# Designed miniproteins, single chains, part 70

Each design is a single chain, and the fold is of that chain. pLDDT is the mean over its residues in the fold that is shown.

## One batch from the design tools (miniprotein)

Design m2421
Fold by ESMFold2-Fast:
Structure m2421 (fold): chain A 98 residues (1-98)
Amino acid sequence: MKYPDAVLVLARPEDKAAYEEAIERFNKEHNVNIPYIVEGITDPEEILNLLIGAQGQDMHIIMEESIYELIKDIIPKGVKVHVVRSAEELYEILEELF
């Protein structure tokens, strides 16, 4: 109850701003304050380290499809990931999760 569910988005560096804007727009339009981190990364090892670090946290992991395709065969067991193709799909997933 003390900490709301947070969102971790893993995206290409060039798409980071669009995903941040989508979450900020959702927060504004729904009068909520979802904690979020958007990481613009493409290195599989850094992505895996972030996924491992997110285990055991009240956190929804959302991954851009292009990033997912790079690491899908090496995602740790028990890690659940939502896959999106655009900032619009991220907004839709936020509506489903919150």
Scores: mean pLDDT 74

Design m2422
Fold by ESMFold2-Fast:
Structure m2422 (fold): chain A 88 residues (1-88)
Amino acid sequence: AVDALEAAHRDALLAAEARARELVAQAKEAEAAGKTAEAKRLLAEAYELIARALRAAAEAAEDPAVREALLAQADRYEAKAAELRKEA
């Protein structure tokens, strides 16, 4: 849980998650259509969006433990996105 985030920052994260979920759905549709490169690009974009939202939340976080957890999660999503970009 990201308990130290203010409501506005939580709302921004939820909005980013909703958009990322939409991009993942589009990636699945592209994959089903045989558009593998497009699917990987869309999935990478979703992960990049989540990572940016997590970094913004980390900058706003006053609790060092919350900030560290958010940055670690952002790093994981950025690594996943970078790998997908290399494969696209």
Scores: mean pLDDT 78

Design m2423
Fold by ESMFold2-Fast:
Structure m2423 (fold): chain A 78 residues (1-78)
Amino acid sequence: SQALIDAADAEMAKNGISPELVAALYEALLSERVPADVAREIAALAGEAVAAYLAGDEEKAQAYLERVGELLREAAAA
């Protein structure tokens, strides 16, 4: 769900980007029955959004987060 992604993004931003947090997000998306390919793309985009945000590129971070939202809406509609 979007709330789950937002919570994961906040946790990643607070503690920094780690492979363990990205893996946890991927597993959480799979548990919500998001298809594996979509879950992988969402986890990767969320990681890129946090990286862009930490680099000070807020516009790029927002674009990645908007794409994550699109993929989550598509997965929920299926």
Scores: mean pLDDT 69

Design m2424
Fold by ESMFold2-Fast:
Structure m2424 (fold): chain A 81 residues (1-81)
Amino acid sequence: GALEEAERALRDAEEARRRYEELLKQPMDRENAARLTGAAIRRIGAGVQAYFALLRAKKEGDEKAIEAAERAMEVAGYKPV
């Protein structure tokens, strides 16, 4: 359902954010720069999935799914609204 999709999007966005932030704390070298770029791309992908979860949640009128999807978008670096 919409809630499960939104909760999955939130977990994926939180994981992508944690990986990105941890890489920012590591010494900057070519290997870390490549990993950081990959993590940034994953965050963009998580934001896109969160947006589709939000559209579904709004269509179904599931308030908890809307809240979870909006939170997922925020965690991925997109502001709700």
Scores: mean pLDDT 82

Design m2425
Fold by ESMFold2-Fast:
Structure m2425 (fold): chain A 82 residues (1-82)
Amino acid sequence: MYLVGFAGLSPELAERLIAEGADPAAVDAAQGKRAVLVLAPDKETAERLSKLPEVSLISGPVSREEARAIARATGIPLIELP
């Protein structure tokens, strides 16, 4: 899995995450936050997301447990893709 960080959550990013299979409730909960982390299942998904505005970080490979630990430690919301 790959971790993609964004400096905020734009409407375009929110729509793209929902299109990639994100839980709409998780996306809504991240609205208005200064940063969001997205856990991509594969490198191809991470590369598609990396072309969007506000990309601040691409890190991988990571496990789901590592991504959740980073989110807890930083207080940044994590949106997990299927």
Scores: mean pLDDT 79

Design m2426
Fold by ESMFold2-Fast:
Structure m2426 (fold): chain A 68 residues (1-68)
Amino acid sequence: MEEALKEMEELKKEALEKIKTSSEEERNQIVRELARKMAEIAEKYNVPEEVLKAFMHEFLEEVAKIEK
């Protein structure tokens, strides 16, 4: 699980950096791509749904701050 959280954190950081320089359409694609990759990591490492939801919620809050 800790390895999964590290991978998820790294992907989140990369996605946030891409979003800062992206158009609105590209941001939507980046968010969907990240969500897909996060789901794959959760399946692979058997990450609890609550942990995945909390992580995605934090990511979306950071995205909202950038988009505003």
Scores: mean pLDDT 77

Design m2427
Fold by ESMFold2-Fast:
Structure m2427 (fold): chain A 78 residues (1-78)
Amino acid sequence: KLDKLIEKLKELLRKAGVPEEEIEEWEREIREKKGITFLIQELKRLIDLLYKEGKISEEEKEEILKILEEIKKLIKEE
């Protein structure tokens, strides 16, 4: 379940032009499960910035935010 959400997040971030090295760092941090609330807040800030810069659509922003909330929920349940 978590792996599918991480893969979807990675695809959307790549499509938005986020560097692969940065995507790999985010994946690593998510999998470590430390400071997840802070991590999700930082990712939400990045997504808002990408939307303002016109790199993602409103629909893509909503999809990514939904994925981030599901990841947060799964990690907190473990």
Scores: mean pLDDT 78

Design m2428
Fold by ESMFold2-Fast:
Structure m2428 (fold): chain A 93 residues (1-93)
Amino acid sequence: ELEEIIEKLEKLIKENTEKAKEEGIKLLLELREKLRGLSEEERKELEEKLKELKKEGKLIEFLKEVKKMLEIKLEIEKNKGEAEEKALELAEL
């Protein structure tokens, strides 16, 4: 679930260790596969790009940006659910 991914990203960002960065790369690959699929070639390309961000010291900042984007997505999904509940309530009047 989206909430669990956000929590995992927050922990990895706070830890900011080499192990946390490696786990962050793995989590981003899993997230990409869940959101829009990921071919073996796309996975290889994305993994290399994420490793370059790590080498440049930019990976943690990228993880923060991804976390913010997911938090926005989660808020949108919650608001949509509330609108659907209200529409059903109105249908009973």
Scores: mean pLDDT 78

Design m2429
Fold by ESMFold2-Fast:
Structure m2429 (fold): chain A 87 residues (1-87)
Amino acid sequence: MKPSLKQIKAVQKALERINELDLSEEHKAVIERALLRILYEVEKPTKENAKKAIEETGKELGIELPEEVIEKAAEILYEAMKEEGIE
């Protein structure tokens, strides 16, 4: 599905904020991949769908992310989507 400009901007804001977090580069890479997946595969990105995408992407790459990191990343995406006026 073709993402809207608002969705693209929201994901870009989320990625910028994630990169400013004091996380390992490995954890940042997993989250970035998950957020890009959400942009193209999810029409309504909920906080729950974001958490699932991050968890699943980590498992696919063999990287275990702490629940607190998954929750924080999903929250950042949700806030960015809200700021862009998405749903």
Scores: mean pLDDT 77

Design m2430
Fold by ESMFold2-Fast:
Structure m2430 (fold): chain A 70 residues (1-70)
Amino acid sequence: SYREKIQAVTAERKALLDEASKLSMEILEALRQGNQEKAEELYKKLMAVNEKISALRKELDKLIEAVRAS
């Protein structure tokens, strides 16, 4: 059902937002330690997580539109 799909996408998006927050804190810590290489690696991971969050947002919007059109 669309409701179950919306709940699943919402839960996955929440998990990715939690991961992004953790990565942001780890980047800040790496920068404080002067570990620029680690900060850059973590930043690339954060960018990938943010792309996934953006994709899930678009999927959620499509699911909501499909429910409203039904």
Scores: mean pLDDT 86

Design m2431
Fold by ESMFold2-Fast:
Order: sequence, then structure tokens, then C-alpha cells
Structure m2431 (fold): chain A 95 residues (1-95)
Amino acid sequence: MDELFQNLLNSQTYFETLVNTVKLLMEQYKEGRISEEELKLSLLGLVGYAATHFTPSETEELVEEMLKIVSKYLSPDFVEELRKRIEEMLNYFKS
């Protein structure tokens, strides 16, 4: 009861922090502060963190928001490579 509520509250707080981090990384990329490769590695790191600390459903929600943000500014090839790497990582954590 209390544990379920606390878990939901914590997940929402950390989820918002992760989404804001994605947005911050995109701002840094758009300003030329980080490379495309650095952006990709940082985004993969966020998904890995989420997969360790959140439910599969919450992690999937983060991935969908991340891909929506990224797809507005980066090539389809970049988005597809990122999606494939995320899928490989999530399959590892499901095992």
C-alpha cells in the first residue's frame, strides 16, 4: 500500500529528471558542445540507468519520449541505430 505509492512517486520524480536530462543533452548537441557520438553514448547510458532502476513499462515510456525528442533533430539513420542499441540493452536486462 504505502510501498506502492512511494515507488510510484519516486519513479515519477526520477522519470521527470531523466526526461529533462534528455532535453539538456539535446540542447548541448544543438549548441555544438557535444558530438553526435557523445550524445548517442549519453542517451544509451540513461536507458541503461532506467532499465536498472525502473519497471520495463517505465523504461519503455522513457525510450519513447527520448526517441520523439531525438527524431526532431537527428537523422533517421541515427534514430534507427539508437533504437536498435536500446533494444539490445533492454533484452539483456530482461534476461
Scores: mean pLDDT 76

Design m2432
Fold by ESMFold2-Fast:
Structure m2432 (fold): chain A 111 residues (1-111)
Amino acid sequence: DLSRQQQLQAQAALAQSQRNVAEAKKYYEEAKKYAEQVKKDKSASKETIDNVHGKLANAELKLLEAEELLKAGQAGTPEETLKKAAEVDRKRAEAKKFYEEAKALAEQALK
């Protein structure tokens, strides 16, 4: 029964990572809306616009990497699935740093 418990634990971890990535995508879309407002603001510097969009591009890349790890985690051993779920959480955390920095810069530029 240990193998079944390990499988259930791995499936639960992967499902939690899927929910966490979906939530991160919602916050990323919010940050993206702020970036579009900065792009429309004629007073914003090119450097500020480039920095905001660069951070959003990095966040998008990390979220795409997390989604690919989620797909890969659906196959393999329970141990492999747990490792991939942990990598997803790491990529999600990296994406969060980038989209939060992008949102903060955009909010500052819009003042």
Scores: mean pLDDT 85

Design m2433
Fold by ESMFold2-Fast:
Structure m2433 (fold): chain A 81 residues (1-81)
Amino acid sequence: SSMHEQVVKQFKEAVEALLESVKNLLKQNPELDAELELRAARAMIEHELAVLKETYNLSDEEVEELRRYVEEGLRRLREEI
């Protein structure tokens, strides 16, 4: 696959791993502020996306696809916690 396809796949896998980690953290620690943890996760993801856009010269279309993927992942996580 192209370099962009590999970067997109790797980013999606990293997002899934991070969100699964946050889900497990919140399920094991119900005293934690879920919205604070979700905001921290989003900030980390947004920073990584900005770095990837600059490093690999991702198109606006590719960035918007990844942003939609992130928002769908966060939406599903909120429904599970």
Scores: mean pLDDT 88

Design m2434
Fold by ESMFold2-Fast:
Order: structure tokens, then C-alpha cells, then sequence
Structure m2434 (fold): chain A 90 residues (1-90)
């Protein structure tokens, strides 16, 4: 493959991954909005069922907070992610 074809393929794959991660985060925000909160078990299940990782979701949450998008909801989800990581490290 030419360098140009490889670059275009990498851009398309990256865009598809970001779209998927954003869809997953939007689903998590919907759960928070419906229930007022999300549990560690609920968050872990959503991440697992969608074939993603806590690190990938954390990346999207941090980007959204930096972009001033749904800051309160994204910060709440980030706090639950951090609690899961702390509990697993203990």
C-alpha cells in the first residue's frame, strides 16, 4: 500500500473508534441521567459489553471535560472509574 493509502486507512479507523467510544459514553450519561448515578458494577458491565477498556473511556471523559461538554456527568463517571481502579489496585 502507498503511504497515502495507509494514512487514509489509519484516519478512518481512528474516527470509527472515537465514534464508538463516544456512543458508549453517551449511553453511560443516559444511565446517569435516568438513575441520578451509576454504580461501579453498572459501569464495569457497560465497558465490558461494549468491548472497550476503562482507559479508553477515561480518555473520552477527560476530552469532554476539557471541551466543557456535560462536565458534571463526565466528572461523576470519571470518579466511579477512578474508584474501580483504586479498588482493583488495593
Amino acid sequence: SSAAAQRQQRIAARQQRYQHLNDVVNGIIDLVNRNGSITQSQLSRVIRRNGTTRDSIRGILLQRIDDNVDVAANQQILAVLDAIDQQRAA
Scores: mean pLDDT 85

Design m2435
Fold by ESMFold2-Fast:
Structure m2435 (fold): chain A 113 residues (1-113)
Amino acid sequence: SPLEEKARRLFELMEKAFELLQKIVDLIDNNAPKEEIRKALEELIKTMREILDQVRELFPDSKESIEKLEKAIEEMEKVLKDPNATREQIKEVVRKAYEALLEVGEEISKRLR
């Protein structure tokens, strides 16, 4: 069904977001160049915006999940725009994004039951 195909694409985007979250943490912990960390953060922001668009389309009544995703994206974009943002500040917004994705994943799973 069209709904099942869209739900599958949403879960694939979420898997990609979790992989990017882990990549950013690993880059920070291994003292990778700040440019590589920022590039991975930019990819994560793009992926999470696509997740937000899919959640809005499929589950428009999931207001709390939508607001949580919007806030996480805005906090990450603020850090990306700051050339003086520290590795620890990047790690903190990435941690918050991880928590937002977990909560959204749980909500989506409940709605598909």
Scores: mean pLDDT 86

Design m2436
Fold by ESMFold2-Fast:
Structure m2436 (fold): chain A 95 residues (1-95)
Amino acid sequence: SDQTRQQAYQQAYSMIYDTALEMQKMRDQGASDSEIEQVIRKKSQEIVDYLKSQGFSDEQAREIGVSAGTELSYLYPQLADIVQKLIDAFEEIVS
């Protein structure tokens, strides 16, 4: 339902935002691209698993994740690069 989708969107948004902040902090502290990629992969899987647990299909989970990430990139341009990596991971996981 639209209500269920909106609640899932808000939760996914929060998960993406928290992850992007943590990843940006790791990058600022000198974490390697490989270390960052491992965390992005793990966190993206957790977000997809959450959305699928709520009854969403692979395509719906992709739509929710991409929309939430796009909104975040508009509001926080400084996180856009990391958010794009999360979006790319969602698309690979649901393919």
Scores: mean pLDDT 86

Design m2437
Fold by ESMFold2-Fast:
Structure m2437 (fold): chain A 59 residues (1-59)
Amino acid sequence: DKKDIEEIVELLIKEYNIPKEVAEKIKNALLNDDVDLQSKLGKEYEKEIKDALLKLVDK
């Protein structure tokens, strides 16, 4: 869902202080189903992405 991706990106910027440029790359990887980029970004930002996803589930 595009709305969930937007919420994850907003949380990464505001809560985890991820640079906007990096958060936009994560957003584009998720929206475009770029599995190679998702794998690379997931490895570099695994904790932040998992924490953001958990916050969305806890709503």
Scores: mean pLDDT 69

Design m2438
Fold by ESMFold2-Fast:
Structure m2438 (fold): chain A 68 residues (1-68)
Amino acid sequence: SSLSKSELLQLIGEIIRIIGEIWDLEQELARLRADPQADQARIAALQAQIAALETQRNSLLQQMQQAS
């Protein structure tokens, strides 16, 4: 199905926001992984959050591709 220019720009904006959230969480995960005394449960929780956001990003990217 075809998206309007306005709808496409909104979708792109949502994708960019999610990419930024993933970036911030990956930075936090890298800091925790550098600490040998870091809480392993917190590392696991961040990995799960990143995976959920990547699933959302991929879903939105697929919607954008289907709109061509």
Scores: mean pLDDT 86

Design m2439
Fold by ESMFold2-Fast:
Structure m2439 (fold): chain A 63 residues (1-63)
Amino acid sequence: MISEEEIEAIVNAKDGKERAKKLKEVLVNSLKLDSESALRYGVLLLSQPREKIAEALKELSKL
């Protein structure tokens, strides 16, 4: 599952590159997605505003 601290780290990342890196780490390590699924979800989430990224990650953690 994704922790609140992991979501905060992604939302508060200094730039898009850092946010993308932390998001990929969370999708692979906490949700245990394969690299392909993590890439697909990462691209979709990075196109969203920060508030919606947090909401989407909470929903994904329920899977």
Scores: mean pLDDT 75

Design m2440
Fold by ESMFold2-Fast:
Structure m2440 (fold): chain A 86 residues (1-86)
Amino acid sequence: VTKDVDKAIAEAKKGKKVLIVVTTVGEANAAVAQLQKNGVKAQMIDPALLPQFYNKDATAYVLVGNQGQAEIAVTNLKAIGVNIDV
């Protein structure tokens, strides 16, 4: 789990699964665009999104929320077979 998009891009390019936590929808949209520009498959998620809607093929996940919501998202991703490395 990270707030640093540049670090997230670097780790995702190494094949690691990344969760990025941002404060606003605007920051999330910018992070997704930057990840996609760098060839990283990204999905924006929110804390209300049911785990069944998570895309297992994504390398990076972008959450609008706080650290506690990020920990819940990591747990939900792990339950569907996605282990977050960063």
Scores: mean pLDDT 76

Design m2441
Fold by ESMFold2-Fast:
Formats: sequence, structure tokens, C-alpha cells
Structure m2441 (fold): chain A 81 residues (1-81)
Amino acid sequence: SALERSREIAREIGRDILETMEPFEEISRRVAKVLGIPFDQAEGIVLGIIAGRISAPKELPEEVLREIARLARMSVGALRR
């Protein structure tokens, strides 16, 4: 669920779940729309990127990558490695 994934992201980046949940949901909606995939799958992709398990898909525009980087407190370059 979004709540469970927000908790995992908050754990990864050292933020409280309440601080993380709304930005994570909004970014996940953007990813779902851009990639044409279900919201729950988009949540998994965003979490995977933040946790360093997957590289950001090339289809994601720079604006979305900047939003993910801001949430994770990472550089955009780190998400593309």
C-alpha cells in the first residue's frame, strides 16, 4: 500500500512518514501517468529508485527525476547510475 511504501521510503531517507507520504503519493501519480502504468506499480518504481535497487527509467522526464531526488535528498545524477 502507499502507507507501507511511504514508511519504507521514510526509513530509507531518515524522514518521518507524515513528512514523506504526500510528496511520495504525488510523485507516484506523476510516474504512473508518464509511464502509463498502475499507481501501485509506480509506487514500487519510486521506492526502488530511492532505495537504489533500480535506475530511473529513461522515459521519466527531468522534472520528475528532480522531484524524486528532492524527496530522497539525492542528486539527479545518482538516480541515473
Scores: mean pLDDT 74

Design m2442
Fold by ESMFold2-Fast:
Structure m2442 (fold): chain A 60 residues (1-60)
Amino acid sequence: MEDKKAFEKLSELIKKVGLGEAIKNMSEEELEKAINYILKNSNDESSKNRVKRWKELHKE
């Protein structure tokens, strides 16, 4: 799966069901691809902290 497509899927799920449910509905591979897309387009600490939080939410 392409990184951009995984990010678009995550974004649409967040709009529909909220952040926590959206992340849980992503596979590990899809979440990693979405994270890669974010990090390629943003290198600030806020984006890095968001990525860490998303990984924690996915694993619970």
Scores: mean pLDDT 75

Design m2443
Fold by ESMFold2-Fast:
Structure m2443 (fold): chain A 80 residues (1-80)
Amino acid sequence: MKEEIDKIYEEAKKTLTPEEQKLVDEMYRLAKEALESTDPEEREKILAELVQRAYDAYLQGRGKAADVIRKIVRLIEEEL
């Protein structure tokens, strides 16, 4: 699971602009926090934040970053 998220993040860095990469870096950190959290309520709050950030990225025209964030969220949801 963590290895799959790490792989997605590393692949994303090859295709993203530096500004999109900064956004994905922030979201990747939050995703790691969600996976390491033992509190289901905390995990749900982090996932909700990730979903909102992906939506904001789409509205800003950063579709590639948004797609990467959505992939990470889906993997976390499928594991939980």
Scores: mean pLDDT 77

Design m2444
Fold by ESMFold2-Fast:
Structure m2444 (fold): chain A 57 residues (1-57)
Amino acid sequence: GPMEERARRAGEGARAAALSGGADEESAQKHYEQATEATLRGDSLAGARAALEGAAA
């Protein structure tokens, strides 16, 4: 459904941002999990913030 799509996109965005910022795959996967979980809980803002934190790390 729309929430699952949004969660996947948030997770992939967080992972890609973390990798672009120099994080290893393990750290990138944690950012993916965090963003996906936050979005599925209805915290779209928290998911977006997790993606930004991944980019900054």
Scores: mean pLDDT 73

Design m2445
Fold by ESMFold2-Fast:
Structure m2445 (fold): chain A 76 residues (1-76)
Amino acid sequence: SEALARARAELAAQEARLAEHMKRHGVTSLAEEEKRALEAQRRMALAAALDRELGSPAAVEAAAAEVLALARELAA
């Protein structure tokens, strides 16, 4: 589906941005590391839901929006 493909592309873009942020800012504190682990688990759950095609395009887009929100939190 177009919405699913778009959501996957957005997820991939967010992962790339997060990886670049981590690389530029170096090592993190324990608290920051724990935060990133939790957010990574949440992103994996959302990606799995998107891959299952949640049904309507609106549902897929809503899940993609949540992934974007998580990525923004990680980016600070």
Scores: mean pLDDT 67

Design m2446
Fold by ESMFold2-Fast:
Structure m2446 (fold): chain A 67 residues (1-67)
Amino acid sequence: SKEDLIKTLEELAKEGIITEAAAEITKRVLAGEPLEEIAKRLNVSKSAVSATVRATLDIAREELARR
């Protein structure tokens, strides 16, 4: 579920497996914030946000699958 993903992202960031920045970006996307708005706020490209979210979600899904 979305709630399980959010909890897993927070745990992975606390453990240092992902950065706190990557966890925050991914949580904002899961909450429905557009990638364009996140990219503007961070002064990065939309493609950079997309790549970060994809990589971070892959790690979180692997962690959930191991539980």
Scores: mean pLDDT 84

Design m2447
Fold by ESMFold2-Fast:
Structure m2447 (fold): chain A 80 residues (1-80)
Amino acid sequence: IESLLPLLSSEDVDTVAKAAALLVLELQRRYGSQLSEEEIAALEKLLDEVFAAAKANDAARAQEYGARLAELARKVLSKI
């Protein structure tokens, strides 16, 4: 999980999208029962925003949402 966090700030939109998908999947699969419905919804929303930015080939937007996703992931992991 921690190895994925630096990839969320990559200049390559495909790298950001793949890292975001793997991070959200790993968090939900391993810790889903410990996450609130609000936390799960926030993770999914940020993942959707990263994918939308990647489809638009907007590296700056992908990095912005990737950074927000990384911040949320760190907060979640600090409580588990």
Scores: mean pLDDT 82

Design m2448
Fold by ESMFold2-Fast:
Structure m2448 (fold): chain A 63 residues (1-63)
Amino acid sequence: EELQEQVDINTEAALEVAPEARRILAPHTRGGEVDTDAASRVVALTNQKIKELEEKRKKEREK
């Protein structure tokens, strides 16, 4: 039950972050030098979105 909810949250977070991740990882914006750091930023952004969606799901469950 909780495992399925976490999978849904992770998937939704990834989909919502995808446009911003594309911007961060765009070679013509930053170039290749920051690819590793850019990947770390995308991971951090995804983790932040997961936390936001967890809070949202918690509030949704209470209503």
Scores: mean pLDDT 69

Design m2449
Fold by ESMFold2-Fast:
Structure m2449 (fold): chain A 133 residues (1-133)
Amino acid sequence: TLREEITAQLNEQLHLNEKIYALQVQAKILLTESNAPEKLMELIEEIIALNEEVVRVLKRAQASTDPAEQLELLQKALALVQKILDLQRESLSLIKTELPDNKYLMRLHEDIITLNERLIMSNQRAIELVEQL
C-alpha cells in the first residue's frame, strides 16, 4: 500500500542518517587528530547538530497520521538535508586546501555526500507518495 511504501522510505531515511552520523563522528575525530582549523571544526559540529534535527523531524513524520503534517515535515527534512549537503561540500573544499595530504578524510567526506544524496532521493520519493494519499 502507499502507507507501507511511505513507512519503508522513512525507515530507509532513518537508516541512512545512522550511517551518515557514524561517518560524521569519525570525520570529527580525524579533524581533531589532524589539528584542523577552527572553521572546519565549527562546520562539522553544525553538520552533526543539523543531522540530529533531521532525525527528530523524520521521527515526527513517521509518528504522524495526518498526510498534510507528514508532507510539511518531509519538506522540512528535505530543506535541512540540502543545507547539510551545502555545508558538507564547503567542508570538503576546505579539507582539499587546508589538509591536502589527508586523502582518507576527503574520501570520508565524499562518502557522506553520496549518502546524503541518497537520503534526498528517498525523501523526494516519500513526498511523492504522501501527495497521493
Scores: mean pLDDT 90

Design m2450
Fold by ESMFold2-Fast:
Structure m2450 (fold): chain A 65 residues (1-65)
Amino acid sequence: SASLERLTEELKEAIRRGLTESALEAARIYVGENPYYRPVAREAAEEAEKLGYLETAKELREIAE
């Protein structure tokens, strides 16, 4: 959906800017409120891994589970 795509891009942009803690906080809030947002955390984890933020990627994957 457009809302998932928008949030996914916002988290990826935060990660690209090095705002990894902000991305983790947002992912925890959204996934904690609704499992519907799990794909957002998974996509953000892939971006974090691609950029070398391995611990951030691990935590985002855990949020998505």
Scores: mean pLDDT 86

Design m2451
Fold by ESMFold2-Fast:
Structure m2451 (fold): chain A 90 residues (1-90)
Amino acid sequence: SDAAALRASLANPEELQKIMKEVTELIKEMFKKVDEAIERYKPSPEVERKIVNVVVGGAILAVAYALLGDLEKAKEVLEEALKEALKLAE
């Protein structure tokens, strides 16, 4: 269960710190790529708001998976959010 995974992750704070650091760097990379796409394509304010909602939602979900110790799911969520954000920007 997710609750059991969270308890296991919290019982190993050094491993959790490594996962959180890696996910934080991936979130920063996603935000950088999205900002570059917004500057390039200059979408409308309505589309930019949709892009922001997608990447913020992706970041929140990725952090949740990171807290469960699931780095692979955190990466998958961020890759999907980036892909959708870039598609919206063009």
Scores: mean pLDDT 85

Design m2452
Fold by ESMFold2-Fast:
Structure m2452 (fold): chain A 77 residues (1-77)
Amino acid sequence: AKVPEILSSEHVTLPADMTIREALEALEARARELTAANPDALVVPTNVRFEGVEEVNEETLDAPITAVSYTLNTLAR
């Protein structure tokens, strides 16, 4: 199997007065931005973590978080 090469990694930590839903929307928007800048690459979010909630589910999706962190890896295809 061909292992994708990591072209770049972007580690993001956002201080949050936001919900998990809003944090996920921000993550998706950034991934789309990176994909548009590098259309021959695959952008993969990893290490997604929400501070201020213990469990991510439908009931906590609109709960406020105190921070979100994630890594966006841009991989060669």
Scores: mean pLDDT 72

Design m2453
Fold by ESMFold2-Fast:
Structure m2453 (fold): chain A 92 residues (1-92)
Amino acid sequence: SSAEIDSLLDQIQAMVENDAPFEDIDSLLKQLMSLLQSASPATLRRAIDRLNEILDYAEKKGSEGNELATRYALLIGAVITGLVARLVTDEK
């Protein structure tokens, strides 16, 4: 459901902002990816947009010397790349 996806994205964002353990964010991203397996293209685009907002925040914190935020950025970037590849594949 879109509400469950939005809730997970809100949780991931809050955890990134509060320097939560890497394993916790990895776990939530895996849950998000599982829910996105059957998502519509519109839901995928919305999730990609939200993840890019979280990525921008993590990259900013990483540039300030936060190593944990750098790890979040790499993980979130990989997830975004995979989701974008799905949209490109489905466009024809």
Scores: mean pLDDT 85

Design m2454
Fold by ESMFold2-Fast:
Structure m2454 (fold): chain A 85 residues (1-85)
Amino acid sequence: MLEKLNEAAIEALEALRAGDHEKALEYLDKAIEYAKQLQPTDPELSQLALQALNLMKELIRAGASGEEVFQALKALLEKLSAERE
Protein backbone atom coordinates (compact mmCIF):
# COMPACT_ATOMS: atom_id res chain seq x y z
CA MET A 1 0.00 0.00 0.00
CA LEU A 2 2.80 2.49 0.78
CA GLU A 3 4.23 2.07 -2.75
CA LYS A 4 0.79 2.74 -4.27
CA LEU A 5 0.36 5.80 -2.03
CA ASN A 6 3.73 7.18 -3.19
CA GLU A 7 2.95 6.45 -6.86
CA ALA A 8 -0.47 8.16 -6.63
CA ALA A 9 1.06 11.20 -4.89
CA ILE A 10 3.79 11.48 -7.56
CA GLU A 11 1.18 11.17 -10.35
CA ALA A 12 -0.89 13.91 -8.69
CA LEU A 13 2.17 16.17 -8.53
CA GLU A 14 3.07 15.51 -12.18
CA ALA A 15 -0.52 16.21 -13.31
CA LEU A 16 -0.58 19.45 -11.30
CA ARG A 17 2.73 20.62 -12.78
CA ALA A 18 1.32 19.88 -16.25
CA GLY A 19 -1.67 22.12 -15.42
CA ASP A 20 -4.17 19.22 -15.27
CA HIS A 21 -5.91 20.10 -12.01
CA GLU A 22 -8.76 17.61 -12.57
CA LYS A 23 -6.34 14.69 -12.98
CA ALA A 24 -4.28 15.92 -10.01
CA LEU A 25 -7.39 15.86 -7.79
CA GLU A 26 -8.24 12.36 -9.09
CA TYR A 27 -4.80 11.03 -8.13
CA LEU A 28 -4.99 12.78 -4.74
CA ASP A 29 -8.30 11.00 -4.08
CA LYS A 30 -6.60 7.67 -4.91
CA ALA A 31 -3.68 8.56 -2.61
CA ILE A 32 -6.16 9.40 0.19
CA GLU A 33 -7.76 5.95 -0.18
CA TYR A 34 -4.33 4.28 0.00
CA ALA A 35 -3.46 6.39 3.06
CA LYS A 36 -6.66 5.17 4.76
CA GLN A 37 -5.63 1.56 3.99
CA LEU A 38 -2.35 2.17 5.88
CA GLN A 39 -4.24 3.00 9.12
CA PRO A 40 -4.27 -0.59 10.54
CA THR A 41 -0.50 -1.08 9.92
CA ASP A 42 0.86 2.47 10.41
CA PRO A 43 -1.76 4.81 11.92
CA GLU A 44 0.72 7.69 12.43
CA LEU A 45 1.91 7.64 8.82
CA SER A 46 -1.71 7.29 7.63
CA GLN A 47 -2.77 10.37 9.63
CA LEU A 48 0.20 12.43 8.38
CA ALA A 49 -0.46 11.44 4.76
CA LEU A 50 -4.18 12.25 5.05
CA GLN A 51 -3.40 15.71 6.48
CA ALA A 52 -0.89 16.44 3.69
CA LEU A 53 -3.14 15.17 0.88
CA ASN A 54 -6.18 17.09 2.16
CA LEU A 55 -4.05 20.25 2.41
CA MET A 56 -2.96 19.80 -1.23
CA LYS A 57 -6.60 19.41 -2.33
CA GLU A 58 -7.56 22.62 -0.49
CA LEU A 59 -4.65 24.53 -2.07
CA ILE A 60 -5.66 23.35 -5.56
CA ARG A 61 -9.31 24.30 -4.91
CA ALA A 62 -8.15 27.74 -3.70
CA GLY A 63 -6.42 28.25 -7.06
CA ALA A 64 -2.83 27.67 -5.96
CA SER A 65 -0.36 27.20 -8.81
CA GLY A 66 1.39 23.89 -9.45
CA GLU A 67 4.62 25.49 -8.26
CA GLU A 68 3.05 26.56 -4.93
CA VAL A 69 1.64 23.07 -4.28
CA PHE A 70 4.94 21.47 -5.37
CA GLN A 71 6.91 23.62 -2.90
CA ALA A 72 4.44 22.78 -0.10
CA LEU A 73 4.75 19.05 -0.87
CA LYS A 74 8.56 19.29 -1.03
CA ALA A 75 8.65 21.03 2.37
CA LEU A 76 6.42 18.31 3.83
CA LEU A 77 8.60 15.50 2.43
CA GLU A 78 11.75 17.18 3.80
CA LYS A 79 10.10 17.49 7.23
CA LEU A 80 9.04 13.82 7.19
CA SER A 81 12.60 12.77 6.23
CA ALA A 82 14.16 14.94 8.97
CA GLU A 83 11.82 13.57 11.68
CA ARG A 84 12.37 9.91 10.78
CA GLU A 85 14.20 7.94 13.48
Scores: mean pLDDT 73

Design m2455
Fold by ESMFold2-Fast:
Structure m2455 (fold): chain A 93 residues (1-93)
Amino acid sequence: NYVEKAREAEKKIEENPSEENYIELIEALLKGGYIALAETVFKKAEELNLLSVELYNTVIKGYVEQGKYEKAEEVYKKQKELGLEPNEEFYKI
């Protein structure tokens, strides 16, 4: 299921590289447990400057759901450095 969704999102990115398509792919990969691949895709989105609060929140939530708290913290720090609003759930700790 998630593998199929990831492949569909990947095809959309090849035709139209957009923030929404990157979010869809990263979400599918993280929900499927493909952490390393999701990291690679996220780095590519960063290199293309396709960055938003929504993208960062999606990555942070996915890492938290997978128990990757250190990775989630790294992403939230990057979000803050870019002047984007960080995930409020981390601020309430």
Scores: mean pLDDT 76

